# Ledger of designs, part 7: designed miniproteins, single chains, continued (6)

Each design is a single chain, and the fold is of that chain. pLDDT is the mean over its residues in the fold that is shown.

## One batch from the design tools (miniprotein)

Design m20224
Fold by ESMFold2-Fast:
Structure m20224 (fold): chain A 64 residues (1-64)
Amino acid sequence: DAAEREAIAKLDRVAAIGATTTDPAEFVAAVQRVLGAPVTDAPALRISGYDPREGRWDLRATPA
């Protein structure tokens, strides 16, 4: 399925970006660039920090 292969490729790209950035704002911007649109499912999303055990960012709502 072409859509499934495209989705997997985008997820792999997001994972690679997460592994190479330590700035939460840069990570969010890179994810939006890969998706080609703002993250509308989590408009108030804040990133609490990078989880080195999982190799990805913890996507949580955090107080400003």
Scores: mean pLDDT 56

Design m20225
Fold by ESMFold2-Fast:
Structure m20225 (fold): chain A 81 residues (1-81)
Amino acid sequence: MEEEARAAAEHLEFLAEAAEAAGDEELARLAREGAEALRRAAGDREALEAVAAETEARLKELAAENPEAFEKTLEVGKAMK
């Protein structure tokens, strides 16, 4: 569980870096907030599941509202790998 929480947080931290490099500060902020929340919830399964679901829902909503900005972030992320 803690290891899975860390992996999820690291993935969101990478997304935040890609978003920041792409100029999408709002997506970067949401991804960083999600990563920090996951790290704080790592010892509590119910809290971890709630944070993961909330973060996923918020990211999906932002992607739907700003598909071009989200696509740019994904392209930058691919270039960073």
Scores: mean pLDDT 77

Design m20226
Fold by ESMFold2-Fast:
Structure m20226 (fold): chain A 72 residues (1-72)
Amino acid sequence: MLTPLESLKRAIDGLVAQSADPERARELGDKALELYEQAIEAEKNGDVEKATKLRKEAFELLSEIARLAREG
């Protein structure tokens, strides 16, 4: 079974491949994955506010990657 992180990585890989700017999309995707991993760690530590902020930042980066894929 794929973990949520593995599923997200595969989705990002697909969006990067379709991107008008693959290098930029990859950079944004790597940052989004890092933020999402930090959010999971924050949730495990009971820091719900930090986890929510990190997830929001990760999703904003994912929205930008999706935009670049639509323009590719």
Scores: mean pLDDT 81

Design m20227
Fold by ESMFold2-Fast:
Structure m20227 (fold): chain A 87 residues (1-87)
Amino acid sequence: MTKEELIRAAKEVAERTEGLEISFTPSEQEVMDEAVKKLGLQEEVDKLDERTAQALKFIAQLVLTQGLSPEEAARRLLISLGVLPPP
């Protein structure tokens, strides 16, 4: 898995959720920020717009904690935001 794959997945989420807010609770944000730190993604997060950065943090957390692919993690976020139906 590469940083480029994670960023691509995050950008796809941001594009598919245009006009929707991507926000998380403080507790969720802490877990996501820890995943970003562990995967060395802080510089990438700092360079992205807020919505894409939030998507990247969520994807990083699921990849780190559940072993999902970036694409599957992106799909989980799209389902949670109501863009995709549940499986």
Scores: mean pLDDT 81

Design m20228
Fold by ESMFold2-Fast:
Structure m20228 (fold): chain A 75 residues (1-75)
Amino acid sequence: TSLSPEQKLARYAEGLRVFADMLAATHPELAAALRAAADAASKGDTVAAFEHLRRAGELSGSPEFLEAAEWLAGL
């Protein structure tokens, strides 16, 4: 059974919140960026979610967050 784009965004946003909570004590700036991305994604604001994920990529040094943002832009 396929998820709707809205359901995919909601699940992705929840995943970002879980990662943010796990990182909050050790990487508070990265956690804040991930929470902001999750909030934007849960509201359907894929552009704001993209910008916050880009910031998370800069803070982490990992391109994975930018790759995730490309997936969001395709919804």
Scores: mean pLDDT 74

Design m20229
Fold by ESMFold2-Fast:
Structure m20229 (fold): chain A 72 residues (1-72)
Amino acid sequence: MKTEEQLIKEVEELAQRGSDALQRGDVERVREEAERVRKLAEEAKRLGHEKAASFGYQAYRALERGARSLEE
């Protein structure tokens, strides 16, 4: 079972990849990384890892806002 520390690290790695995609204007990749972050946040919430879940949801929302901005 993944620890909270492992989940936080995975969210950080995915958020960084999503941020890099945002800087390139790669909306498809931003959406892919956002969805991966959302799934990790949901897993963290299910496991009771509140810090990891909160961080993941914040990262997901930031990537989603960025993707929408690129499409509009």
Scores: mean pLDDT 84

Design m20230
Fold by ESMFold2-Fast:
Structure m20230 (fold): chain A 77 residues (1-77)
Amino acid sequence: MKEEKEKLEKELEEAFEYIETLSEKELKEAIKELEKMLAKEEEAKKRYPEEREKIEEMKEILEKLKKKLEENLEKLK
């Protein structure tokens, strides 16, 4: 739904601001958690093919979060 997608985009922007405040350790832990979430979404996609579009949208958001975390981790190195 359009409202759900806009809410997720707003949450993504808020998450990006929060990511800027994280330490190296917190960034590494957050990346590991996102990798676990992405793995669960892959399993859900196999189990519920009718929800594939929603799962792909969620995976795209999680991948954007992971990239932002990785970029901030690189800045701290």
Scores: mean pLDDT 76

Design m20231
Fold by ESMFold2-Fast:
Structure m20231 (fold): chain A 72 residues (1-72)
Amino acid sequence: SLEEEARRAQAVNDEVLAKLARESRETGKPVSTEEMLDAMIEAYEAAGLERSKAMYEKVRDSINALKAKRAG
């Protein structure tokens, strides 16, 4: 159901953010917005959360389009 997908999406989101925070702390390197979005998309795909994946893909695509336009 929609509610089940939302609960699972929140749990996946929390786990990905915690993992990225740990990796950033261990490496001393900041996590970029693009790295965060890519990690979320991969995690949602692995979990079968197609709606959450599609939402993050749209955000990622918008950032890619903006960067391509400003890359000159």
Scores: mean pLDDT 82

Design m20233
Fold by ESMFold2-Fast:
Structure m20233 (fold): chain A 100 residues (1-100)
Amino acid sequence: ETQKAVEEGKALVDATLEAGRAAVDEAIRRLEEVDAELGERLRAEAEQTVADIRAQADAGAQELLKLSPEEAKEAMRQMALAIRGRLEQIKREIEEKARA
């Protein structure tokens, strides 16, 4: 059923956002040890990015209600993977700045 597939996918997206946000916060804390001002700026940018990703995911999930359960399930899975990759990339970029 498409609604269940979307609901399960939203739970996966929420879990992915929480895990990614925690990892980014840890990277920012390490950066703040080297450059507190840059750390504060990147924290504000990360919060905005997470909010934007959540809004886009919610809008995307709503459109998936028009699809079959199988298509919606796969689309939600791909969305969660894309979100995870983006947050991992942000974490790596912050970690790299902390090591410079």
Scores: mean pLDDT 84

Design m20234
Fold by ESMFold2-Fast:
Structure m20234 (fold): chain A 62 residues (1-62)
Amino acid sequence: MKELVEKAIEALEKGDVTGALKYLSQIFAIGTPKQRAMVTKAVQAIAAGDIKKAIEILKQLL
C-alpha cells in the first residue's frame, strides 16, 4: 500500500496524471473502505485541477 501511495504522489508531482490515476486505481482495488474514500477524494481534487490538495489527501494514507 505505502509504495503505491508514494508512486501516485511522485507521478502527480511530475505532472503524470495518467500514471497517478493508474496507481490510485490499484490502491482502490486492494484498499479498505477508508482508503477507498481517501482515493475518491484525491481523484475529485485531481479532476478539479487541485493537484496540491490531491497530494495532501494521499499523504494521509502514509
Scores: mean pLDDT 84

Design m20235
Fold by ESMFold2-Fast:
Structure m20235 (fold): chain A 74 residues (1-74)
Amino acid sequence: MSISEISLETLRKLLEEARELHADDAELQAKVDEALGLLDKIEAGEASEEEIRRFEELFKQVFQALSLAQHRAA
């Protein structure tokens, strides 16, 4: 998934929803916190290419964790 395919506001909302749904998952919470910090830099236009790549990787990991949890909960 490319960051350019989704609005920054939508990315923030998805991360905040993940944080609320998985408040008991300390590893996921840490990834969401890091991703939100990187998103703030991206929105400010201060993010490097490496920081953008780190954000995409964190977002992908958070999204995969949500998908896996949904599959197991079903």
Scores: mean pLDDT 74

Design m20236
Fold by ESMFold2-Fast:
Structure m20236 (fold): chain A 107 residues (1-107)
Amino acid sequence: SNNERALRLGEEGYRLGKEAYKSKDPKESGRLAARGGGLASRGAELASPDDREANEAARRGGEAAIKGGVKAAKDAKTIEEVNLGTAGALAGIGAAFLAGLRLGRPM
């Protein structure tokens, strides 16, 4: 189902975002963050609004990609590395925002 695929995308985004944060190579960190953020964002888009598990995975994946992407951009030595880290952070923001809206709607 789309919710099962969305859950897996969010979980993989979280794993990659965490690896981005642990990496000492800015280029590797940026690529991992960009991939993780992209996967978390796709997970958020595919998830049903009422699927709390899939949206929570996308939110966590997005937050991890933000942290990894920001670190990659800060440690970057080239404009390409800055762009990769920034792309990861922006995709992560989109995922965390969309998933967060679905999880945090009060009424």
Scores: mean pLDDT 88

Design m20237
Fold by ESMFold2-Fast:
Structure m20237 (fold): chain A 55 residues (1-55)
Amino acid sequence: SEEKREAARELLKQALEYGKQGDGEKASELGQEALALGVSVDEVQDLAGEILNEL
């Protein structure tokens, strides 16, 4: 759903921010939370690409 996709996008943004700070453990946890929302791995990859392209 759109709500799940939006929630996953926010979790991925936070994961990227923690990864940038060197907190790989927290980044991994947030990434797994995005997957746990029921979005596909393909959708997660698309969202990550969109976020990176906006930077």
Scores: mean pLDDT 76

Design m20238
Fold by ESMFold2-Fast:
Structure m20238 (fold): chain A 74 residues (1-74)
Amino acid sequence: SELEEKVREVTDRLGRAVAEAFSDPSLTPEEKLARVKEEAERIQKELKEKGYSDIEVTVTVNADGDLDVEIKVK
């Protein structure tokens, strides 16, 4: 479905942002997290503008210190 394809596209974009941020040795852990959050915010804005307001993107740090990226569909 179009919704499933869009979720996959968002997942791919976020995964790429994580890989690029975390492979950059010039960034602190806080800066790496900030870069991923910035990309998530850009994606969320684009989704809203294109009528996919039911798709929510969340970036947090879990109890183990790992980055947790969640895509929710209402």
Scores: mean pLDDT 78

Design m20239
Fold by ESMFold2-Fast:
Structure m20239 (fold): chain A 80 residues (1-80)
Amino acid sequence: MDEENAEKLKLVEEMSQIVQEIAQLHTELLKTDKEKGERAWELLNEAIRLSQQALSSDVDTMKKILEKIKELLEEVKKLL
């Protein structure tokens, strides 16, 4: 129980960090290119929705959601 709770907290922290990185990149893109900034906003909203889904999920599902959120970060980086 304690180990699973610790793993879930770590996964939530990792997801939060990636969502924050996407938010920062969105802000930077919006300053330089409005269209890319709007696309990054769409990706940010998807990442937020996935992170909310993760809160009601088991560890295996959370890990898959984390991988998907990492893919969204990579898509935002491609806009740079």
Scores: mean pLDDT 84

Design m20240
Fold by ESMFold2-Fast:
Structure m20240 (fold): chain A 69 residues (1-69)
Amino acid sequence: SLKERYELGVKIYKEQLEKDPDNAEAYFELGVAYYELKKYEEAIEYYRKALELDPDFTRAKEKLKEVEE
């Protein structure tokens, strides 16, 4: 199912971040997975972390704007 796909994504990207904690893309993908799971607070936190690491990360900026509306 789509939900199981996003739950698997959360596990994979968290494992990736254990090896590379400065990976902005992995934080962004965690945000996307949490957003699709309707865990909006977690999604916002991960999008913010991606932007902290890469301030020019346009996709993360757009996703943050989306979750505020």
Scores: mean pLDDT 85

Design m20241
Fold by ESMFold2-Fast:
Structure m20241 (fold): chain A 79 residues (1-79)
Amino acid sequence: SKLEIDALKKGAEFILKKADYFNDPELVEEAKRLLEEIDRLQARRDARGGVFTPEDIEELKRLKKKVQELAKKIREIES
């Protein structure tokens, strides 16, 4: 759904802010790439009149997992 994409984008933006704060250039680049992937998924969905294909649903799941993994890295840095 659009709400899930919006939530992923907010999560990725938060990770980018934290990665920048901790001066981790590798995490900054990973977070930027994640935001690009989220934006591409949103653009493809919008181009189809808001319809998700099965492939888009699988990409949404992978993006959710990437957000979780990067958030875990941020927590490890904060520990």
Scores: mean pLDDT 82

Design m20242
Fold by ESMFold2-Fast:
Structure m20242 (fold): chain A 74 residues (1-74)
Amino acid sequence: SAEIEARVPVLIEQLRDPDPAVRRAAAEELGRLASELPAHLVEPVKAALIGVAMEDPDPAVRAAARRALRALDA
């Protein structure tokens, strides 16, 4: 989908937002989109979410990223 192709890069950028609420919402949205992701976007999305899950200072943001990764792993 052209809409997903345009939205995913924006969501990956929002994972780096200074506001933890924005980062959490971006992780949650990437999790919701997991089953609809084109094959070529799966690895970039996983890489971004792994970084957030391991390194984000906010525990709620890390939890959201871990949930999104589970959705991507089938």
Scores: mean pLDDT 88

Design m20243
Fold by ESMFold2-Fast:
Structure m20243 (fold): chain A 69 residues (1-69)
Amino acid sequence: STAYAEFLVTVPPERFPRVFELARAHGGRAFRVAADQVRVFVPLEQAEAFREALRREGFAYEDLGVLPP
């Protein structure tokens, strides 16, 4: 079973495709939850690489913790 790290990413809507691309690149999934927010789940083993990717892109995010498998 796979544990997932959950993130809430705040970006303008035109940047949503990039957030979805990064989520998929890290084996995860992304869902639009508000006009400027995307909720992302990535496998726990990919969480640090995903944080680094968000930081490199300059995306604001909130780490919502780990979801059990």
Scores: mean pLDDT 85

Design m20244
Fold by ESMFold2-Fast:
Structure m20244 (fold): chain A 64 residues (1-64)
Amino acid sequence: SAEEYLEKGLEEEEKGKIEEAIEYYKKVIEESKDPALIEEAEQRLGELGDPEPGIRRIRETVLG
């Protein structure tokens, strides 16, 4: 399930395995139709250096 991939991404991030974490977060986006899970995975991808989702700009930046 998408939630399982999110948990795996969080585990890899905790271990400092950023490339593996990114792969799991991308799987969450691909497998999930839940906007909350997709948003969380996209936000984490943005933090880890993938700017393509761009979602952080909408939610947490920069207007101004």
Scores: mean pLDDT 70

Design m20245
Fold by ESMFold2-Fast:
Structure m20245 (fold): chain A 70 residues (1-70)
Amino acid sequence: MKEKEKLLEKLDIAEDTITSAAKEQNKLDLAEKFKKKVEELKARLEEGADVDEIEKELKKLVEEASEELR
């Protein structure tokens, strides 16, 4: 329960941070794609997916988006 709430907060922070950075660089497609993937991860987490699996997937998405923003 605590881990799920913590991960939902991380998903929200990641979405806001990456989307804002992408918009600043006029990479609107990246912002939209990242937002959709985060929403998918949130849905899976709410359906009872393993917290560790979702956290690993989020970390990978953030790393990929961060590389795109460099």
Scores: mean pLDDT 81

Design m20246
Fold by ESMFold2-Fast:
Structure m20246 (fold): chain A 70 residues (1-70)
Amino acid sequence: MTREELIKNLEAILEAARLLEQGMSLDEAVRYAVEKGADERTARLVLNQVARGELTPEDIERALAELKAG
């Protein structure tokens, strides 16, 4: 995966992660991320960690900021 592809994936996943925190189901959040251009496997892995409380949307925002800056 290129850095540009990773940024696009994480941007879509970040939107889905915020919806997941608002009560959207994991499967609905994954579908939303995929419709926004994310890879399904990557979206499912990251969003499952958000659902378990192991990652926050703020953690994803920080990762995106670091990828865009470097």
Scores: mean pLDDT 84

Design m20247
Fold by ESMFold2-Fast:
Structure m20247 (fold): chain A 78 residues (1-78)
Amino acid sequence: MERAEELAEKGERAYEEGDYRLAGELYAEAAEIYLNEAKDYERAAEYYERAAEAFEKAGDLASARRYRELAEEARRKA
């Protein structure tokens, strides 16, 4: 899925630049595409976990918790 890969790459660049909130948003969007369109549960779990890590670094603990729960749910379907 080219769109999800593009979003993941943008998320990685945002994370490297220290824009953790943007990185979390981009990783979460990539994960949603993998989950809902590609049915790629392993990649969905990976990018939800990356989103959670990014939101934790941004100080958004509520979003971090939410995306960790989504990552665990996706792993159960993998």
Scores: mean pLDDT 86

Design m20248
Fold by ESMFold2-Fast:
Structure m20248 (fold): chain A 78 residues (1-78)
Amino acid sequence: KAEELIKKGMEAYQEKKYEEAIKLYEEAAKIAEKNKDYESLAKAYGLLAHIYENVYKDEEKAEELFEKAVEAEKKAKE
């Protein structure tokens, strides 16, 4: 379910619908966190970080999101 939202977000990103992609990735992150699906959580945060870095040029927000992705990835490997 989180993976499904990530795929929809990636489709929105390819269409340059960045606000829609952000909403889909945020929803995916919420569902993944609730289900302790740390692999999908890390992916959602990584994709959010990519948008903030490369589209909005918001390095501070991108770094925050990247740190969240790294923490989720560590939990996925435990």
Scores: mean pLDDT 85

Design m20249
Fold by ESMFold2-Fast:
Structure m20249 (fold): chain A 77 residues (1-77)
Amino acid sequence: SETRKLLEKGREALKAGNYEEAVKYFQEAIEKSEPGSPERIEAYRLLAEAYYKLGKFDEAKKWIDKAVEDFRKLRER
């Protein structure tokens, strides 16, 4: 899927240390993914990691909290 390709590009950017580029890919992956989907949860988690690497800890917490809540809802189905 297009979402999976964006997640892959974002992960490659993270591995390369291109954290601002990774943020952009993961934001696009969120927009193109279905609410509550495993792909969107992964995108939230990876976006939080990218923000953490940038030292944007408040942003990182915001996105990890979204990932945790959505994962909890998915797991309880």
Scores: mean pLDDT 86

Design m20250
Fold by ESMFold2-Fast:
Formats: sequence, structure tokens, C-alpha cells
Structure m20250 (fold): chain A 111 residues (1-111)
Amino acid sequence: MSAAELLREAIERAREALEAAEKGNVEEAAEKVVEAARALARAALTLEDVTRGIGLALRAIGIALDARLAAEKGDAEGVRRAAREALRLAAELARELGDEELAREAERALE
């Protein structure tokens, strides 16, 4: 899977997480954030700048943890915040890869 394909997967899973959270499906929303974060971490680790890639992958792991902790508390807003952070990280990572169109797609999902 290419880095661009991983980022598209992350954006789609984060969108699904936002929709699930709006419906009150907090556990499903958190699972979708974890799926998005896994794709983001894998994309980050494709960067030639290994130190930057590790840092971004750790941010993705933190987003997954935040979503799981929010879900354990039944905190739909906490899961929504984690999903929005996943979309922001997807936009940042798309720009690191030189894909401005994909960065704009991630930012549009925040609207």
C-alpha cells in the first residue's frame, strides 16, 4: 500500500468515526479512530526523515490512545476530538509527502 493510499484510508476512517460519534456509537467511533491512527503511523514511517517519521507515528499512537480512553468513559466529544486530530495529522503528513490535494481533502473532512 502506498503512503497516499494509507492517508486516504486514514481520512475515510476518521470520517466514519465522526459519523459514528454523532449517532452516539462511541465504541464504533473509537475503533475507527484506531484504524485511522494505524494507517497514519504506517504512512509516517515511509518518510525518508526517519526522526520526523517516528515523531509523527508516535502522535498517531497518542491519538488512538486518546480515542480509546474517551470511549471507556463514554465521552463522544473526546472521540470526536481524536478523530479531528487524526484528520489534522493526515493533512500535515500529506504535505510532508508533497500531496497538497490530499491535504485539502483531509482539511475538508474537518468542515
Scores: mean pLDDT 90

Design m20251
Fold by ESMFold2-Fast:
Structure m20251 (fold): chain A 85 residues (1-85)
Amino acid sequence: NGKKLLIAAAAGKAEEITADMDVNAKDEYGLTPMDLAGYLGHFDVVRKLIELGADPIISPLPSGTELSEAAVAKDSEKVVEILEK
């Protein structure tokens, strides 16, 4: 369920996020659902994660990665594509 949660956060699907998911799941870059939702501006997902006990801390965006380029562009579809690899 960690990968599903990361994808839902990147896609802005707050309704797909439940208490039974690993709200502190990390991708291969060490990013949490909170980090991804914050970078992409999905504030409804950010709020949902905080309600489920996630720390309201968003790490600085990592540099030099395909993921960071997509996040800077606010391209949620590209971020989801990267996470689905």
Scores: mean pLDDT 75

Design m20252
Fold by ESMFold2-Fast:
Structure m20252 (fold): chain A 74 residues (1-74)
Amino acid sequence: MKVSEEELDREVVFALGLIYLALGKKDLEQGNYEAAIDSYNKAIELFKQSGLGEEAERYIEEANRMLEEAKKKL
C-alpha cells in the first residue's frame, strides 16, 4: 500500500469520502439505487482509510444508514 508523505494526506482522503457520500445522496434522490450503494460503500472505505477517529466514525454511521435505505429500494 502507498503510505508516503507525498501521497494524499488523511484530510484529502476524508474529503474524497465526503464527495462520494454527496454523490451517493444525489443518486439516491434520483432513483439510481445501485450507483448510490456503490458511492456509499466507497465513502465508507475512504472514511475508514482517513484515520480521523470520531469525526470519520460519524460519517461512516451516516453512510451506513444511507446504504441501508438505498438497499431497501432495490
Scores: mean pLDDT 79

Design m20253
Fold by ESMFold2-Fast:
Formats: C-alpha cells, structure tokens, sequence
Structure m20253 (fold): chain A 117 residues (1-117)
C-alpha cells in the first residue's frame, strides 16, 4: 500500500489534471467544439470530482500526525477553493470558475512540491 504522503501526492496530481480538463472543456464550449449542455454537464461532474479528491486529501492530512501544519492549512485552502469553484459554476460565473481553477492548479502544485521535500 502507498504511504499517506504518496497517496496525497497522487490525489493532488489528479486534482491538477481534473482542473485542466475543466478549463479545456470550457474552452471547447467557447470554441463551439462541444454542445453547451453536454459541456456544462461534464464541467459539473469534473468539479464534483475535484471537491471529492480535495476532501480525501483533507481526511488523510487530518489522520496522519506526521503531516506538517503548513501542508494541512494548504489542503484546507484547496478544499475551500474547490467548494468555491462549484458554487461559482452553479451561479453561472464562468470567469470566477476559471480564476478559481487556476488557483486550485497552483496550490496543488505547491502541495506536491512540499510533500516531495
């Protein structure tokens, strides 16, 4: 089985990939490459997946006393950003959704770097 840190790294990498897929799906909608209803359904599912992945990260961080407090705080921030991105999308604020996804990608990258240290 993977160590808690290795599991957290894999989940953070997954969050980055999911966020990139949301941005790409929104770009594809804007370019007319995908039907809007199908595209928005896909975005909703991907945002749900990001929130669930961030929640799993939070549970791992809470249950392992070897995880530094700075890492736990970043995981808590990542979970809040994931929830805010879902809310922004639900409210039709696509610009805010994109902004939050870029923040999610950056924070996930920082988490991966700290966990690999």
Amino acid sequence: PLSPRERMIRIAETIKELAERVIQTLDDIDAGKIDEAVGYFRVRLLLDAIEQAAKELLEIAKNDPSIPEEVRKKVEELYKLAQEAREAFKNGDLDKTRELLEQIKKLASELIEELRA
Scores: mean pLDDT 90

Design m20254
Fold by ESMFold2-Fast:
Structure m20254 (fold): chain A 75 residues (1-75)
Amino acid sequence: SEAERLRAVVEAATDDPEAHAHLDRFLAAANAGDLDSARAHRRKLMEVLYAQGREDAVVEFLAAGDALLAAVAAA
């Protein structure tokens, strides 16, 4: 699933509990159809990854995260 893929990306990139908390909140908001909350937590997660120099993970997360949000918006 896209959620499993996103979790794998973040787990490979960082063990930071703040990043994982934002991922969990992003996935929960996306599953609830709350796109505004999902985008807010995605931004916070990307800020953590960027601050850690994980630009590769930011790019990969954006692609997979955008695909998940597009699927939710289309449902």
Scores: mean pLDDT 82

Design m20255
Fold by ESMFold2-Fast:
Order: structure tokens, then C-alpha cells, then sequence
Structure m20255 (fold): chain A 62 residues (1-62)
């Protein structure tokens, strides 16, 4: 379940930032931490809080 949310978050990150954007490595032992790292990376890349809101929701659910 948490790993599925992390997978969904990775796909959403690619849609928001583009498929070639550098992203943090997936961590199977810490799926919630993986999603939070994606939020942080999106913010570094200039994505707005509104664009990152669905990604933050996935982090909260994981």
C-alpha cells in the first residue's frame, strides 16, 4: 500500500517536472520519506505549492 503510493507519487512527479527531471532514489524501506523527498525536489525545481498538493496528499496517506 505505502509502496503503491510511492509508485503513484513517482509517476505524478514525472508529469509535473518532466520525465527527465532528476529525482531522489526510491527507498523501499521508507516509502513516505521517498514521497516527501519528491515534494522537496519539486519545490527545488520551481513547482508551486498548488502543483505539489496532490504529492503532499500521497505523503500523508503513506
Amino acid sequence: SAQELAGEALLLFQELAGPTAARPAFRPDDPAGTIRALVDRGRELGLSDEQLAPLRALAAAA
Scores: mean pLDDT 77

Design m20256
Fold by ESMFold2-Fast:
Structure m20256 (fold): chain A 70 residues (1-70)
Amino acid sequence: GSDEENRELVPLLQADADQGNAVSQYRLGRILKRMGEYEKAIEYFEKALALDPDDVETRKELESAKEALK
């Protein structure tokens, strides 16, 4: 997807994430990762895991984002 499309979703996902929605935090992390913002993506994946520590999908995305920094 384009930065335009992903950026339009950021304010909506941010509002849900601020209300403690792990899915929105996960989606923000994926958008940031796609934009090359790996450190910010890691922050959002860590926040999502703090809310749902057994989420295997979020854990895999977090590891993928960390690998992208190497």
Scores: mean pLDDT 76

Design m20257
Fold by ESMFold2-Fast:
Structure m20257 (fold): chain A 79 residues (1-79)
Amino acid sequence: SSMEEEARKLIEEAMKLIQEGKLEEAEKLLRKAYELAVKVGDEELIEQVRHAYLALAIAYQEKGKVEKAKEVVKRANEL
């Protein structure tokens, strides 16, 4: 579906933003990707979003943003 394709594209864009250190922008894209994944009921997309959130949490930790990393891990575990 078009929503599945949009969700996959948002996950890919978020991963690129994580590599660039644009972590707040990446988080916004992952929130939108999660909303789309839930709407389409795609467990594989939800799992891909979870993995991307964990990558985001590691990136926040590497920047010393420990509390933000903790929040992102909690969100990933609640998906």
Scores: mean pLDDT 88

Design m20258
Fold by ESMFold2-Fast:
Structure m20258 (fold): chain A 87 residues (1-87)
Amino acid sequence: LLEEVLRLAKEADEHAEKGREAAAAGNNKEAVEHYRKAAEAAEEAARAAEEAAARSKDPELKELLLAIAEAARRNAELARKKAEELE
């Protein structure tokens, strides 16, 4: 499950980077699609991290997973706002 969380977070980061590249090139439609995918992946990463934290019996791992979830939630919000701004 932790591996899945990290994979989703990486997917979100990759889409955000492609969104930035598309926006820099003036391809706003493509940038919007990438930012939306980044937001969806980040939202899924946050959910997976929250579920993993709820199931964890290790307090340190639980704190780490909750921190990852909070960061992913923030990244999802930023990506959604970026997509809306380019629409």
Scores: mean pLDDT 86

Design m20259
Fold by ESMFold2-Fast:
Structure m20259 (fold): chain A 60 residues (1-60)
Amino acid sequence: SKLEELRKKLLQLIGQILAAIGDIFQAELDGDQAKLAEAQKKLAELKKELKKLDEEFKKL
């Protein structure tokens, strides 16, 4: 069902957000500015996807 597909996408997005946050902390510890910028960009894109998914849930 569409609800099951949205739930699966939500769980995947949460996992990716947690991974990106972990990458940010690791890059900060390592002083790797390139990886920090990449991880921050990834987190911003994931937040946009989360907002779209929230809008889809509200239509149910």
Scores: mean pLDDT 85

Design m20260
Fold by ESMFold2-Fast:
Structure m20260 (fold): chain A 61 residues (1-61)
Amino acid sequence: SMQDEADAILTEVGAKVGELYKQGKVSLEEARKVLAAAMEGIHRGLSREEVLARVEELLAA
């Protein structure tokens, strides 16, 4: 379902950002901003690939 897809994307982004936070590579505020951007992208109807691309851009990977 659309909800299951959204939950999967947010779980993936959360795991990635959580790992970077544990490594001291992002602040808690930066982590929350990235998660908020992912949620906004999902609400705007962006694909998984588009949401992940935005997350990567914000994290400067």
Scores: mean pLDDT 82

